Designed miniproteins, single chains, continued (2). Designs and how they scored, part 80

Each design is a single chain, and the fold is of that chain. pLDDT is the mean over its residues in the fold that is shown.

## One batch from the design tools (miniprotein)

Design m6954
Fold by ESMFold2-Fast:
Structure m6954 (fold): chain A 98 residues (1-98)
Amino acid sequence: DEERRREALRRVFEEADEGLQIMLDSSQRIAQTRGEQGRRARQRDDEVLTGGYQRALENVDDREVVEEELERIREASSPDEQPTVEGMEEEVRRLMEE
């Protein structure tokens, strides 16, 4: 069951990732206009988002860990990315509640 849940989470992340990736690319272009400091801050946020997905998948059997990583992803996301992140969180919550 844990393996099936992990595969379902991976699928949800992959489906949400396409929209999130488009938004991340847009945010990076905006950050470039703010100079090097803005680019570095955005790169760190991008790393948190990617790392959060991986950590959540590795700890799928620990709901508290998954929720913590989702919160980190949400916190690192810009306001424009929030609807995509919220959709992903809702799908993940539904899977974890099973």
Scores: mean pLDDT 59

Design m6955
Fold by ESMFold2-Fast:
Structure m6955 (fold): chain A 97 residues (1-97)
Amino acid sequence: AAASEEVRRLVEELLEALRTQDLPAQLRVLEEVARRLAAIGAELGVNAGFVLDAPDEEATRRALAVLRAALEAFLSGTPAPSPEAAALRERLEALAA
């Protein structure tokens, strides 16, 4: 479906930003992707809230690492490396269904 293909494309865009951009740019791309996913009914906001509500930069970087692991596992079809990443991957799979 077009929605599933758009979700995959947005996840790929976010993952590239998490790999290549600095922290402020990563957060801007996350917010943009979350808004675009919400517009098509795939609400990433629930899954990304733990990143955006992090109390400091260190907590933000840890939350982004979990998000990155979940996005990589989702796109590659591989097991997530942590329980937190696995839970987030399951939510992403539900959004893409």
Scores: mean pLDDT 71

Design m6956
Fold by ESMFold2-Fast:
Structure m6956 (fold): chain A 120 residues (1-120)
Amino acid sequence: ELTLTESGGGTFAEGSSVTLSAKFSGDTSLIFKVGWWRQKPGEEPQFVASIDVFTGDTSYAPEVAGRFTISMDKAKKTLYLDMRNLRVEDTAVYYAEAVVMTGKGGKLVRGEGVEVTVVA
């Protein structure tokens, strides 16, 4: 069974940069899309960024475009989110997600999340 384990969370100063990582364990051969979602305090979960595993094409939410970069190291089975110029409003729990191909279409696999707190 595929699992994702996020790391790199913590408390960070406004204007700093941090990289979140998500390590994949298990079979990655059927993953076709990976991404990051976040849940801000008191809000619904929001899309952050994604990457198509076969093409390398990336997509970003407008609020993070130009500040955040998604990348993947297939050999290390690790997904990254490079977050630059952090703002207090970036405070959230960040979740890595993978979409796995099955005989019934795509199955979503999500990690437990990692907390990111940005302080002024």
Scores: mean pLDDT 86

Design m6957
Fold by ESMFold2-Fast:
Structure m6957 (fold): chain A 70 residues (1-70)
Amino acid sequence: GPSAQELIQRGIGLILRGIGLLFEAELLREKVKREGPDAELEARAEELEREGEELIRRGRELLEEGEKLA
């Protein structure tokens, strides 16, 4: 199976990618606040938030698995 180090590094990578998607979603929400309601941008922000939250969740699970092996 994967090493503790591999699980930890993969977990960190997923968390950072997830944070990036949540930041992109926040930028879209800020655009909507400035420019007015936009259903396409709002739907895109919701999609990015769901994807980002899922990546963070999976990354945290990998970190926990890696910590158990270390």
Scores: mean pLDDT 89

Design m6958
Fold by ESMFold2-Fast:
Structure m6958 (fold): chain A 82 residues (1-82)
Amino acid sequence: DKEKLETLLELLYLALNAPKIQELVNQGKYEEARQLVQELRKKIEDIKKNSTPEELKKKIIELIEKLPDESFKEGMLKIINK
């Protein structure tokens, strides 16, 4: 399901960038945080527009492997391999 893969892609990009977004927000740099979120949305939309479901799945697995938390990684792998 492409919609499921696209949702996972969005969540993974946000999760991987959450620490940087949090840092900017904590420093009161709201415009920079907003711009980072907009750049991430642009990258996500570009990937969605130009990728097959198989390509999306490969990209998602690559992003999951970059997650620092093993429990979260394991949970995401279960969802993608359903």
Scores: mean pLDDT 80

Design m6959
Fold by ESMFold2-Fast:
Parts: C-alpha cells; sequence; structure tokens
Structure m6959 (fold): chain A 72 residues (1-72)
C-alpha cells in the first residue's frame, strides 16, 4: 500500500464537504486494508464512524475499520 494514497484518502475523509467523497474515501481505505492503512487511517475512520453528519459515511467508516482489522 502507498502511504501517500492512504494519507490523501484520510484527508478527503476528514475535510471534504461532500458526503459522497467522504463515503468513497472510507470505502477505498477499507479496500486497501493492511497494516499501513490501519496505522494511518484507524483514528480518522473511528472519528468518522462515530461523528460524521452522514449516516452513509458513518456506515462506510465502520465497515472499513472491520475490513482493515480483519486483514491485518
Amino acid sequence: SNPKVIQALVEALKKSPSELVREAAARALGKIGGETALQLAEEALRQAAGKDSSESVREAAMAALVKIQENT
């Protein structure tokens, strides 16, 4: 996994005004998976899962966390 790609997705998840972009970023982080994604994205995914204004983003972030944790 490329750390720059993971970091760009984390920034999109945390900062994008678009719920569609944040949802896509969460899904992509889950798909990438692995130890690097866990290290760089876990906190951002936990925050999104608990606090994002969009239910679809929260659900995508929860699914991504489960997938990353199962893949590491």
Scores: mean pLDDT 83

Design m6961
Fold by ESMFold2-Fast:
Structure m6961 (fold): chain A 80 residues (1-80)
Amino acid sequence: KIPKEVLELEVEGSLYTMKGTLYEKLGDYEKAAEEYKKAAEYFRKAAELAEKAGDEETARILREAAEELEKKAKELEKKA
């Protein structure tokens, strides 16, 4: 149902999201923002592939995840 390449990109996005959360908890907002931006890039790529594969629902969910991470990164950059 979901292409394997989409799942692989989601794994990378999740890894960078975890790194961002860790740095945020440490108070390193600059590094946290960088990791969240990387996570968003992977989720954006996963959404593109899901959309091209005809899975519009998965693409929408992944795009929304990327948008939230991009928003979070911008807020952290304002605090740095």
Scores: mean pLDDT 86

Design m6962
Fold by ESMFold2-Fast:
Structure m6962 (fold): chain A 58 residues (1-58)
Amino acid sequence: GPVPEVPAVDSRALDWAIEKLKEGKSDEEIIRELQEKFGYDEATARAIVENAKAFLEE
């Protein structure tokens, strides 16, 4: 079965974070939604938000 401690980061979660950043949501709100909707831990959710910001900053 899948390894529960290291969740795979999918493009779906990244697309979700990009959309929420475009809507003007704060980093902390997006982190909370990623944890609730996708089951990521806080560190992984922060990494997804940073990647989403990098996509938008370019």
Scores: mean pLDDT 73

Design m6963
Fold by ESMFold2-Fast:
Structure m6963 (fold): chain A 110 residues (1-110)
Amino acid sequence: MEEAKKLYEEGLKYLHKGDYEKAIEKFEKAIELAKDVDEELAYKSLLYLGQAYAKLGDYEKAREYFEEAAKSKNPEIQAAAYAKLGELYESLGDFKKAEEYYEKAEEAAK
């Protein structure tokens, strides 16, 4: 959907500017419109929604959204989601789980 893609692009602009609350608003709306009609756009939006929550320090929501994005059939999105989960667990001090996710990211990027 053109509307969902526009919201996704607006979300990226807010994320780049550091307006994480506005980015979240745009990505949530993009996901709602993209679900069941543009699966790839929905998963990309979930990935960046997780990134925005991580920037706000909401690591529980960030984890949830990265785990959902990792369900993507697109190898690039799946690899990016696993890499973000690795970064998240590394920041939490769970280095073993971080290594496992980085390994999954490498395999998905293959």
Scores: mean pLDDT 86

Design m6964
Fold by ESMFold2-Fast:
Structure m6964 (fold): chain A 79 residues (1-79)
Amino acid sequence: SAESLELFEKPKKEAEKLLEEVKKNPELYEEAKEKLEKLKKEAEKLYEETKHPAFKELAEYLKEAIKELEKIKKEKEEE
């Protein structure tokens, strides 16, 4: 359904886009981190409300995306 596509695939694609943008422009790090944190909190809230495994997987995916952002920032700070 369209609702399932919006709730599961759209946040994943947004996270992928944010990671690619920060790799090209590290100045976007703070904005990207804020957006990913909001997406993660929304996924965690939806998991608590629905207990649907897809939201747990989405939240874990977003946590890994945030770790990747932090790695990109650290590499930039070490240069």
Scores: mean pLDDT 80

Design m6965
Fold by ESMFold2-Fast:
Structure m6965 (fold): chain A 55 residues (1-55)
Amino acid sequence: SVLETGLKIRDEVVEMIKQGKSAEEIIAFLEEKKKEYPELAAELDELIEEVKKME
């Protein structure tokens, strides 16, 4: 489902942060996910904004 996919993406972002991935790497990952799941574009854009604030 769309909700389950969104939760999975958020979990992946949390793991990337724990692994010390840069904001740039996480944003690139989320941009690819927006291409795969355009129905989640608004939610993923919000998450990208949150990641940008972690600079």
Scores: mean pLDDT 82

Design m6966
Fold by ESMFold2-Fast:
Structure m6966 (fold): chain A 86 residues (1-86)
Amino acid sequence: MKLVLTFRGMSDEQLQRHLAYAEELRQRGYKVEVHQSGDTLEMVIEGLSVEQAIGEALRAIGLGLDGYDVEVKIEGDTLTITVNFG
């Protein structure tokens, strides 16, 4: 399964935190590609089990509980989560 996490409208502190999270995922053995454009970060994680993809997606969805806009989409074997911070 493939997980795509897109974070938009981040502060510098939020961006650094999510870059650290990407590195943590790599250290845990995940294949992670990171694309940064300004205040937007896209993380593409491949080779996940369904359980692993859901676990990481729950972290991103959890940001919606703090009042951020969160969009969830499933297409084939790809789960896409988009979080808008501002």
Scores: mean pLDDT 78

Design m6967
Fold by ESMFold2-Fast:
Structure m6967 (fold): chain A 66 residues (1-66)
Amino acid sequence: SMELIEEAERLLKEGRYAEARELLRKALSDQEANEIERELVRQVLLEGIVPTTEEGLRKLIEHGKK
């Protein structure tokens, strides 16, 4: 859900990359109930953004925020 993405951004700003990644993973797995969030994440991945590094997490969160 979008709330998980926002919490992941907060954790990323605190330097907690592993926790931020885990929340992004949960957001991805729970997105069956939110088609818009699913489309957003697919677009980010199609643009070649790797969400496993600091830069990848930042870009995924930034993109997820519209």
Scores: mean pLDDT 58

Design m6968
Fold by ESMFold2-Fast:
Structure m6968 (fold): chain A 71 residues (1-71)
Amino acid sequence: MIEELERKAREHAEKAAEAYKAGDYETAIEHLRLAAEYAVKLLELRGRYEEAKKVRERAEGLIEKIREEAE
């Protein structure tokens, strides 16, 4: 389970970066959300709540910036 969460977080983060580079902001936001969800879940399962909070905050900030660029 934990290794699968780590892999999924990484895969979605990579896809988000690729989509962002291609100018596909909607797809970038979708994959960034998924990457953050898997990463947060992994960190919370490990008891790393402060890191989980930082990941969530960084992802939300980045999503907002991407939305501003798309508008």
Scores: mean pLDDT 83

Design m6969
Fold by ESMFold2-Fast:
Structure m6969 (fold): chain A 109 residues (1-109)
Amino acid sequence: SLAEKVRKAGDEVVEALRELARLRQEMIDNPEKKEEYQKRIDEARQRLAKATGELIDLLMEAGKEDLAVEVSQAVRDAVEAIRKGDLPGFEQALARLREVVEKAVKELE
């Protein structure tokens, strides 16, 4: 169903954001392996872009343009928080993303 596709796409975005945050922290903790972690971070960024695009497309197809905008904003806020090392900001953006996805799923069921 469309609701199942939205839930899956949302989970993939959340997973990609968590992986990006973890890899950023691992790179800071292991500066001698910076190049290895940078490659993994670049791959995680590509996964995040693809997952975010898929979620936005599904929400747009469902006529949930406002929720698509909220997803885009939450992802941007999360990525910026990771870049700045703002753990509370990251957690807040991730929680907002999860709330938007859950709202979309409930409206599609």
Scores: mean pLDDT 89

Design m6970
Fold by ESMFold2-Fast:
Structure m6970 (fold): chain A 59 residues (1-59)
Amino acid sequence: MASTLVTAGILGGYDAAKDYGVPLSEAIRNGRAAGAELAKEGVTDVQLAYQRGYEAGLA
């Protein structure tokens, strides 16, 4: 489960970088962190992890 949420966060960050031209490495790093935090909190919602990763990638 944790691996799935981390992957979803990374994909969200990647899509944010693709959509808005933000630095890919930073967007992926932020998306990974967002997914990992949700996994630590016991969250299992993959869509939420993707959304948080996307939002983190834009920051």
Scores: mean pLDDT 79

Design m6971
Fold by ESMFold2-Fast:
Structure m6971 (fold): chain A 88 residues (1-88)
Amino acid sequence: DELRKKAEEIASKAAEIDPELAEQVRGGLDRMLEAVKAGNKTEAARISVAIALLLVGDAVEYWETDPEKAEKLIELAREVIKLGDEAI
C-alpha cells in the first residue's frame, strides 16, 4: 500500500511535468509493483532502472530548450530508483 502510494505520487509528478510521459511512467510503475508482489526483486529493479532511463533521456532533450523541466525529470528519475530500492 505504501509503495503503491509512492508510485501514485511519482506518476502524479510526471503528469505535472509531461502528461504524455506520465502514462508510460504509470504503466512502468504498475509493472514494477506487480514484480514486487510476485517476489521478483530483479525484475522490479530492472523496471525501475528502465523508467529512470526514460526520464533521463527525456531530460537530456529538454536541457537545450527547458532546463527547469529537465531538472525536474532528473529528480523524478532519482525518486523512481529510490522507490525500486525501497521495494526490496
Scores: mean pLDDT 84

Design m6972
Fold by ESMFold2-Fast:
Structure m6972 (fold): chain A 72 residues (1-72)
Amino acid sequence: SKEEIEKKLKEAKEALKKNDIEKAQKLIDEADKLLTEEIKKGKLSPEEALRFGSEIGVLRMHVTVMKIEEKK
């Protein structure tokens, strides 16, 4: 459901705020899986799909940057 995607994204943001990179990555992956399933079911408008996809993309980039910084 849209609510479950929003919940996973909110939890991912909280995990990033606590510097829990592994938990954030897992939650982002779960949100992405849910988004894909909702798109396949035709339950999302193009605008909603773009909104969730964009947020997932931003969060994935944040995780990538945090992982790079840990290696420096």
Scores: mean pLDDT 82

Design m6973
Fold by ESMFold2-Fast:
Structure m6973 (fold): chain A 88 residues (1-88)
Amino acid sequence: LAEEAADLVLRAAEDAIRLAEEGEVDLAIAVVRLATGTVVASFLSAGDEEAAELVREGGDRIVAALEAGDLEAARRAAEELAEALRRL
């Protein structure tokens, strides 16, 4: 679950950053929220509230960076979240 979650988050962030580079910031944010929401629901279903909160906080950081137009911060936030998930 954790490795699959990390992969999903990174792929979603890569897609979102491409969309943001094209000026589709709202769609980029929607992509991140859908992916992180799916991962949060999966961890909650498994009884892992700590992992769910980690994804919620990490997802919020990615979204905040996208809203600010800071694509490098968005990449770093996604990499940090994925690394944290791989350590679960």
Scores: mean pLDDT 85

Design m6974
Fold by ESMFold2-Fast:
Structure m6974 (fold): chain A 60 residues (1-60)
Amino acid sequence: SKELALKEVVLGLLEIAVEVEKELVERHPDDEERRRALEQLEEALEEVREEVERLRKEEE
């Protein structure tokens, strides 16, 4: 499925973005905007992960 393939790419990119942002938050613990960005990225990652899992099950 093209939809599944695109969502898997987005999932991979979000996983990288979360890991990068975690490192930056640890280095700049007083940066509130960065912490908020990490929270939003982790939320988006969880949503996309659930979508990918659902789509994989629908493809049999």
Scores: mean pLDDT 83

Design m6975
Fold by ESMFold2-Fast:
Order: C-alpha cells, then sequence, then structure tokens
Structure m6975 (fold): chain A 89 residues (1-89)
C-alpha cells in the first residue's frame, strides 16, 4: 500500500540518520579544537534539517492520520537525539 511504502521509506531515512549521527558523535568526541567541534555541530544541524525536510515530504504524501502521527513521532525522536548529542559536544 501507499502507507506501507511511505513508512518503509521513513524507516530507511531514520536508520541512515542514526548511523550518520553515531559517526558524527564519534568525530565530535575525537575533536581537539573548537573549530573541529563547531564543524561537527554544523554538520549535525544540517543532517537534522535535511532529514526532517525529507520526513515532512513523506508526511505530505499521506492523508492517513496514523502515518502522519508515526512520521511526527520519528521527527521528534531524531530532534531529541540530536539535541542530546549537541549537549555532549
Amino acid sequence: SAADRILAEAERLVAEFRRRLAELEARGAAARTEEEREAVRDELVGLLAETLTRLEALRAQSTDPAVRARIDALALELATLTGEVLDRL
């Protein structure tokens, strides 16, 4: 179904985001200068913005309240995880 396709694509985006977030967190932890930390923070913010934009585009493809609610929950989870990582940098 269209709903199944949209949710599968959203799950793939979230999995990609989590892998990249872990890589960026490791890079931030290894950073020796404020310039290196700032570059990681900027890349994290950009990654979140890009992923949220792609999730919003998927949400717009569906009028199903359950699909929209699931995408909203995923977006909130990614924003929360990003904030936690930024607070640790």
Scores: mean pLDDT 91

Design m6976
Fold by ESMFold2-Fast:
Structure m6976 (fold): chain A 58 residues (1-58)
Amino acid sequence: MKLSEEERELALKRILSLPEDSARGREFAVALLRQDPSLLEELARVNPELAARLRGWL
């Protein structure tokens, strides 16, 4: 269930571009984070506020 380096970069880019108020976007982000939890650590380095919000939703 671990993503490749290229897939992880694209996944992070997509998560960062999703509106916070998008229910579909939140579900997509959570699904990716459940698939590869290390994405949450990388997201926290780039956008700690968004990472904390998504962590609370996991």
Scores: mean pLDDT 72

Design m6977
Fold by ESMFold2-Fast:
Structure m6977 (fold): chain A 61 residues (1-61)
Amino acid sequence: MALEVARLAKRQGWTPEQAARGLLGAEDSGASDEELREAARLLGLDYDEMRRIMDAIRAQR
């Protein structure tokens, strides 16, 4: 699931925040930390930075 979200984000030119929102949905659906790391790598993003954005969004829910 996380890799499919990453492929969609890359094709559609999603912002890092939009990609992070999609990856949060994948995590809530059971995506592993390893899958999230591969998704960030596919997007050309640093995983720690992506994790920071995801955690900030989750904290505001």
Scores: mean pLDDT 81

Design m6978
Fold by ESMFold2-Fast:
Structure m6978 (fold): chain A 61 residues (1-61)
Amino acid sequence: MEEEIDREVRRGLADIYLALGKWAESKGDLEGAKEMYQKAIEIDPDNEAARKALEEVEKKL
């Protein structure tokens, strides 16, 4: 049960960093977006959306 709660918390936090990365991209801050996506993956390595976003932003750098 505790492990399940930790997974939910990590997922939520990773989603926040993913959203911050997308917002940074919308402002032209590709380096900031990359950092936010990396933090999201560090918190939740299984976050497919964050992994794909990192791949796409690296192609623009």
Scores: mean pLDDT 80

Design m6979
Fold by ESMFold2-Fast:
Structure m6979 (fold): chain A 88 residues (1-88)
Amino acid sequence: KLAETLLEKARKSIEEAKEALKKGDEESARIHLTSAIYSLGQVAELLGNKEVEELVRKAAEALDKGDLEKALEYAERALKLAEEALKK
């Protein structure tokens, strides 16, 4: 299903962002976080889940401010909540 496919893309992008941050590659981390946030935003819209939408918005705001660690934290929280919502 579309939501499951987007969620898997988000998960992969989050893992790629985590590895880039560990290596100090902020440019790659920014690219992967942008991809993850985009996919999570689409999942939030499909689910109509306001809590996921709020976390995605916070992740995007952190990314815009250059706070890659906060962007990753919010993206990971959005991913977990979206996964839980899909199982119900």
Scores: mean pLDDT 85

Design m6980
Fold by ESMFold2-Fast:
Structure m6980 (fold): chain A 62 residues (1-62)
Amino acid sequence: SAELEELARRLGLSVEQVENALAALASLPTDAEREALARLIQRDTGASEETVRRLLELARSL
């Protein structure tokens, strides 16, 4: 999807890597754990808070 392609470009990842990150986030049982993983992704990728927020919103919609 165009949204996954945009996220991949902003994160510096492949679309497959973004799909894997979304699956990992969606598998976590609590919002606190999802936030913690999202912060690790932010540190590893150097992505903006806006980009990480969008990743979390997509994971919650899965």
Scores: mean pLDDT 84

Design m6981
Fold by ESMFold2-Fast:
Structure m6981 (fold): chain A 86 residues (1-86)
Amino acid sequence: SLADQIARARELLEKDPSPEAVREALEIGLQVADTGDPEAIAQARELFLEVLKRAPPELVSEAIAGLMYVVGKEIERDLAARRAAA
């Protein structure tokens, strides 16, 4: 479930901020974002911000890319909703 995936990612970032744990949390964020569900996208955005705060230098670019990806999905959805309402 979404809650289980997010909980696992948060545990990884809390207990073990090793590169492997950060990479796994980033992978979870991408999987959650790829569902396209609005709640999942919002949760993935928060997760990528936490990943970015804890990312070692070699993972910073990947964390930024993930954050940009989910922000892009949120913007696209917002624009689609505004067009549908107009």
Scores: mean pLDDT 80

Design m6982
Fold by ESMFold2-Fast:
Structure m6982 (fold): chain A 96 residues (1-96)
Amino acid sequence: SREDLLRAIAIALRAIGILIEAEKLTDPARPLVIEAAELVIKAALALLKGDYEEAKALAEKAIELAKKALEIATDPRTKRLAEEIIELAKEILELA
């Protein structure tokens, strides 16, 4: 639907915002947050193409990396970005 299309676009734009913020981090979890955000962007693009199985797989991997980021993160900002990635990836799973 148009609503699902707009949600997928909104998820991709928010994930791009997280990626930009993550590039500025000096936290040991930075590489995990960056990769997880990139996976959310790819998952949202897969939704836009109607590739629901690819979107699910990418979103699940993003959740795994974001959870690992939460375990090693030292900066509260890094933890917040990782939590936002998990929420966005869960929205992708609902749409797929």
Scores: mean pLDDT 90

Design m6983
Fold by ESMFold2-Fast:
Structure m6983 (fold): chain A 80 residues (1-80)
Amino acid sequence: EEAIKKAIEELEKAIEYLEKGDVEGAKEALEKAIEHLKEAGVLDKVLPYIEKAVLALAEGDLEGAIEALKKAIEVLKELL
C-alpha cells in the first residue's frame, strides 16, 4: 500500500517534469516509480503504460508520455 502510494507520487512528479519540458527529471522520477512498483509487486499491472511512456519519450512525444503515465496512475489508484 505505501509502496503503491510512493509510486503514484513519483509518476505524478514525472508528469510535472514533462509538462515543464524536463525529460531528465521525468526519467529519474520514472525510475524511482518503477522501483516502488517492483517493491509493491504491481509493476506487471502497469507495465504496458510504462513501456508506452518510455517509447513516447524516445520519440519526443511528451503528450503521449504524459497520457500513458496518467493511465498508469489510474490503474494504481484502483488498487488502493
Scores: mean pLDDT 85

Design m6984
Fold by ESMFold2-Fast:
Structure m6984 (fold): chain A 55 residues (1-55)
Amino acid sequence: KEKIESVKKLKEFGDQRFDERLAAAKTEEEREAIQQSRDVYNKEFDKLIEKLKKE
């Protein structure tokens, strides 16, 4: 359970960094790429949390 909480905090930290990257983006293409990376990041963390709950 403690491991899941640590992973959740790491996910929140990474999400904050995505907000910073979006604010720094100069083009629509850059914002699109950052959003896609954010989606992959969230999906991977959700899979990891799901796996930790099952194992």
Scores: mean pLDDT 79

Design m6985
Fold by ESMFold2-Fast:
Structure m6985 (fold): chain A 66 residues (1-66)
Amino acid sequence: GSEEEREKIARAAREAAERGDAAAVASATHQGKLLGVVTPEAAERGIAAARAGDARGGAELLLEGL
């Protein structure tokens, strides 16, 4: 994926985490994985945290994988 796609995913994750929207963090992580801007391993960890209700933790894991 491109730098622009990476920035878009990072922004979506940060905004979702700020509002506590774990479903939106999971969605951003799935999109990042599809675009190839996040490693599968980082995406799986981020999605798992988001599914547990940890929007902030999920976003942090996604951002580390970008």
Scores: mean pLDDT 83

Design m6986
Fold by ESMFold2-Fast:
Structure m6986 (fold): chain A 113 residues (1-113)
Amino acid sequence: MDAILAEVEARLRELGLPDHAIEVFVAIARAALEAPVVVYYNDAALAALGLDDERFAEVQRILREATNDNLFLIRDVLGRVPPGHIRLQVGEREAVVPVADVEAVREALERLL
């Protein structure tokens, strides 16, 4: 695992994120180190990851620093993403996955790269 991803994992753990949330964000960060990634999220997805607005602001800062701003976390204001899901975009390719399913998130990111 890259030193950058180990630092991300450690910083997210210090914020008190549950293990599944850490695994999701580490997978997203890994993809963003390879290519620009856009993640569309909703409030239900943040709740499923154990995040309030304050902790999510810190998560966003950690991930942006680690990926050199190659990761874009965008609130789904248009309601196109089902509650508790995220939409992952890499280039012209997209996938919608439940954030509670770490393996589905990992597999989607591998397919999009």
Scores: mean pLDDT 86

Design m6987
Fold by ESMFold2-Fast:
Structure m6987 (fold): chain A 110 residues (1-110)
Amino acid sequence: DPLVEESRKLLTEAVRHLAEGARAARQAPDPELSQKAVEYLNQAMEEVARALNALDQGNFDEAIEELRKAVELATKAAEYMEQAGNPDAAELFRRAAELLRKAIELVEKA
C-alpha cells in the first residue's frame, strides 16, 4: 500500500528528529526538566515502535492509536524541553509530532 509506505518514511524521519533532539537535550540548563522531557521522548519512541509493528501486521486501527499516543508524548517532551531552556531540541520534538500526525492521516486513508 503506497500510503502505508509513505507513512513508514514519515515515521523514520520523525524518529530521526526525536533522536537528534535527545542528543541536543544534554545541553539543557535545567537537568530535572530535561530528564522529564527525555522520559516522555523514550515513551514516544516506544509507541512509534509499537505502531510500526502494528502496520507490519495490518492492524491499522492499533497503529493509529499508538501514533496518537506518540504525538501526545512528543508534544509533552517538547513542552518540558522548552522549560528546561533548550528551544532547539523542543523544536525538533515538535517537528517529530507533526510528522507523526501526517503519518496518522496517511494510515487513516489506507
Scores: mean pLDDT 87

Design m6988
Fold by ESMFold2-Fast:
Order: C-alpha cells, then structure tokens, then sequence
Structure m6988 (fold): chain A 90 residues (1-90)
C-alpha cells in the first residue's frame, strides 16, 4: 500500500531524528536521552508495522509514540526542541 510505504519511510526518518537527539543529550540529560531512545523504538515498531501492511499495529505504536512525545514536551521541552531540529535536517 503506497500510503503505508510512505508512512514507513517517514517513521524511520523520525526514529533516526530521535536517536540523533538522544546522542546530543547523552551526557547533559541522560533521562531525556533514554526517553528519546524509547521514542525511536516506538517509531521503528510503527514503521515495521506499516511496512508489513498492518495499519492497526502501526496506529497502536504511533499512539504510544504520541503519548511519550507529550510526556517529553511536559518534562523535557529541550529534548522536543532537539528532536524537531534533527527531524527538520532529514
């Protein structure tokens, strides 16, 4: 499915952005770095589900990623800023 193939590619890029942001925070904010690594894991799971054509599994993992992103925005706003910066660079 063309839509799920495009979603998989986009989600993989977002996961890469989260990993890059996590590396930038590794020493200064290790808690935020770990939450960004978990965000990357959820985004990769969503991408794998999308690649497999599993819309329901993709939506479930994407929902978990959105919940974690909201937590990051409330507790570590700098981590969200760095994530968005890395995502724009891709």
Amino acid sequence: MAELEAAAAHLRRLAEAAERAAERLRESDPEAAELLRELARLLRRAAEAAAAGDWEAMEEEARRAEELFRELAETHPEAVRLFLEEARAL
Scores: mean pLDDT 85

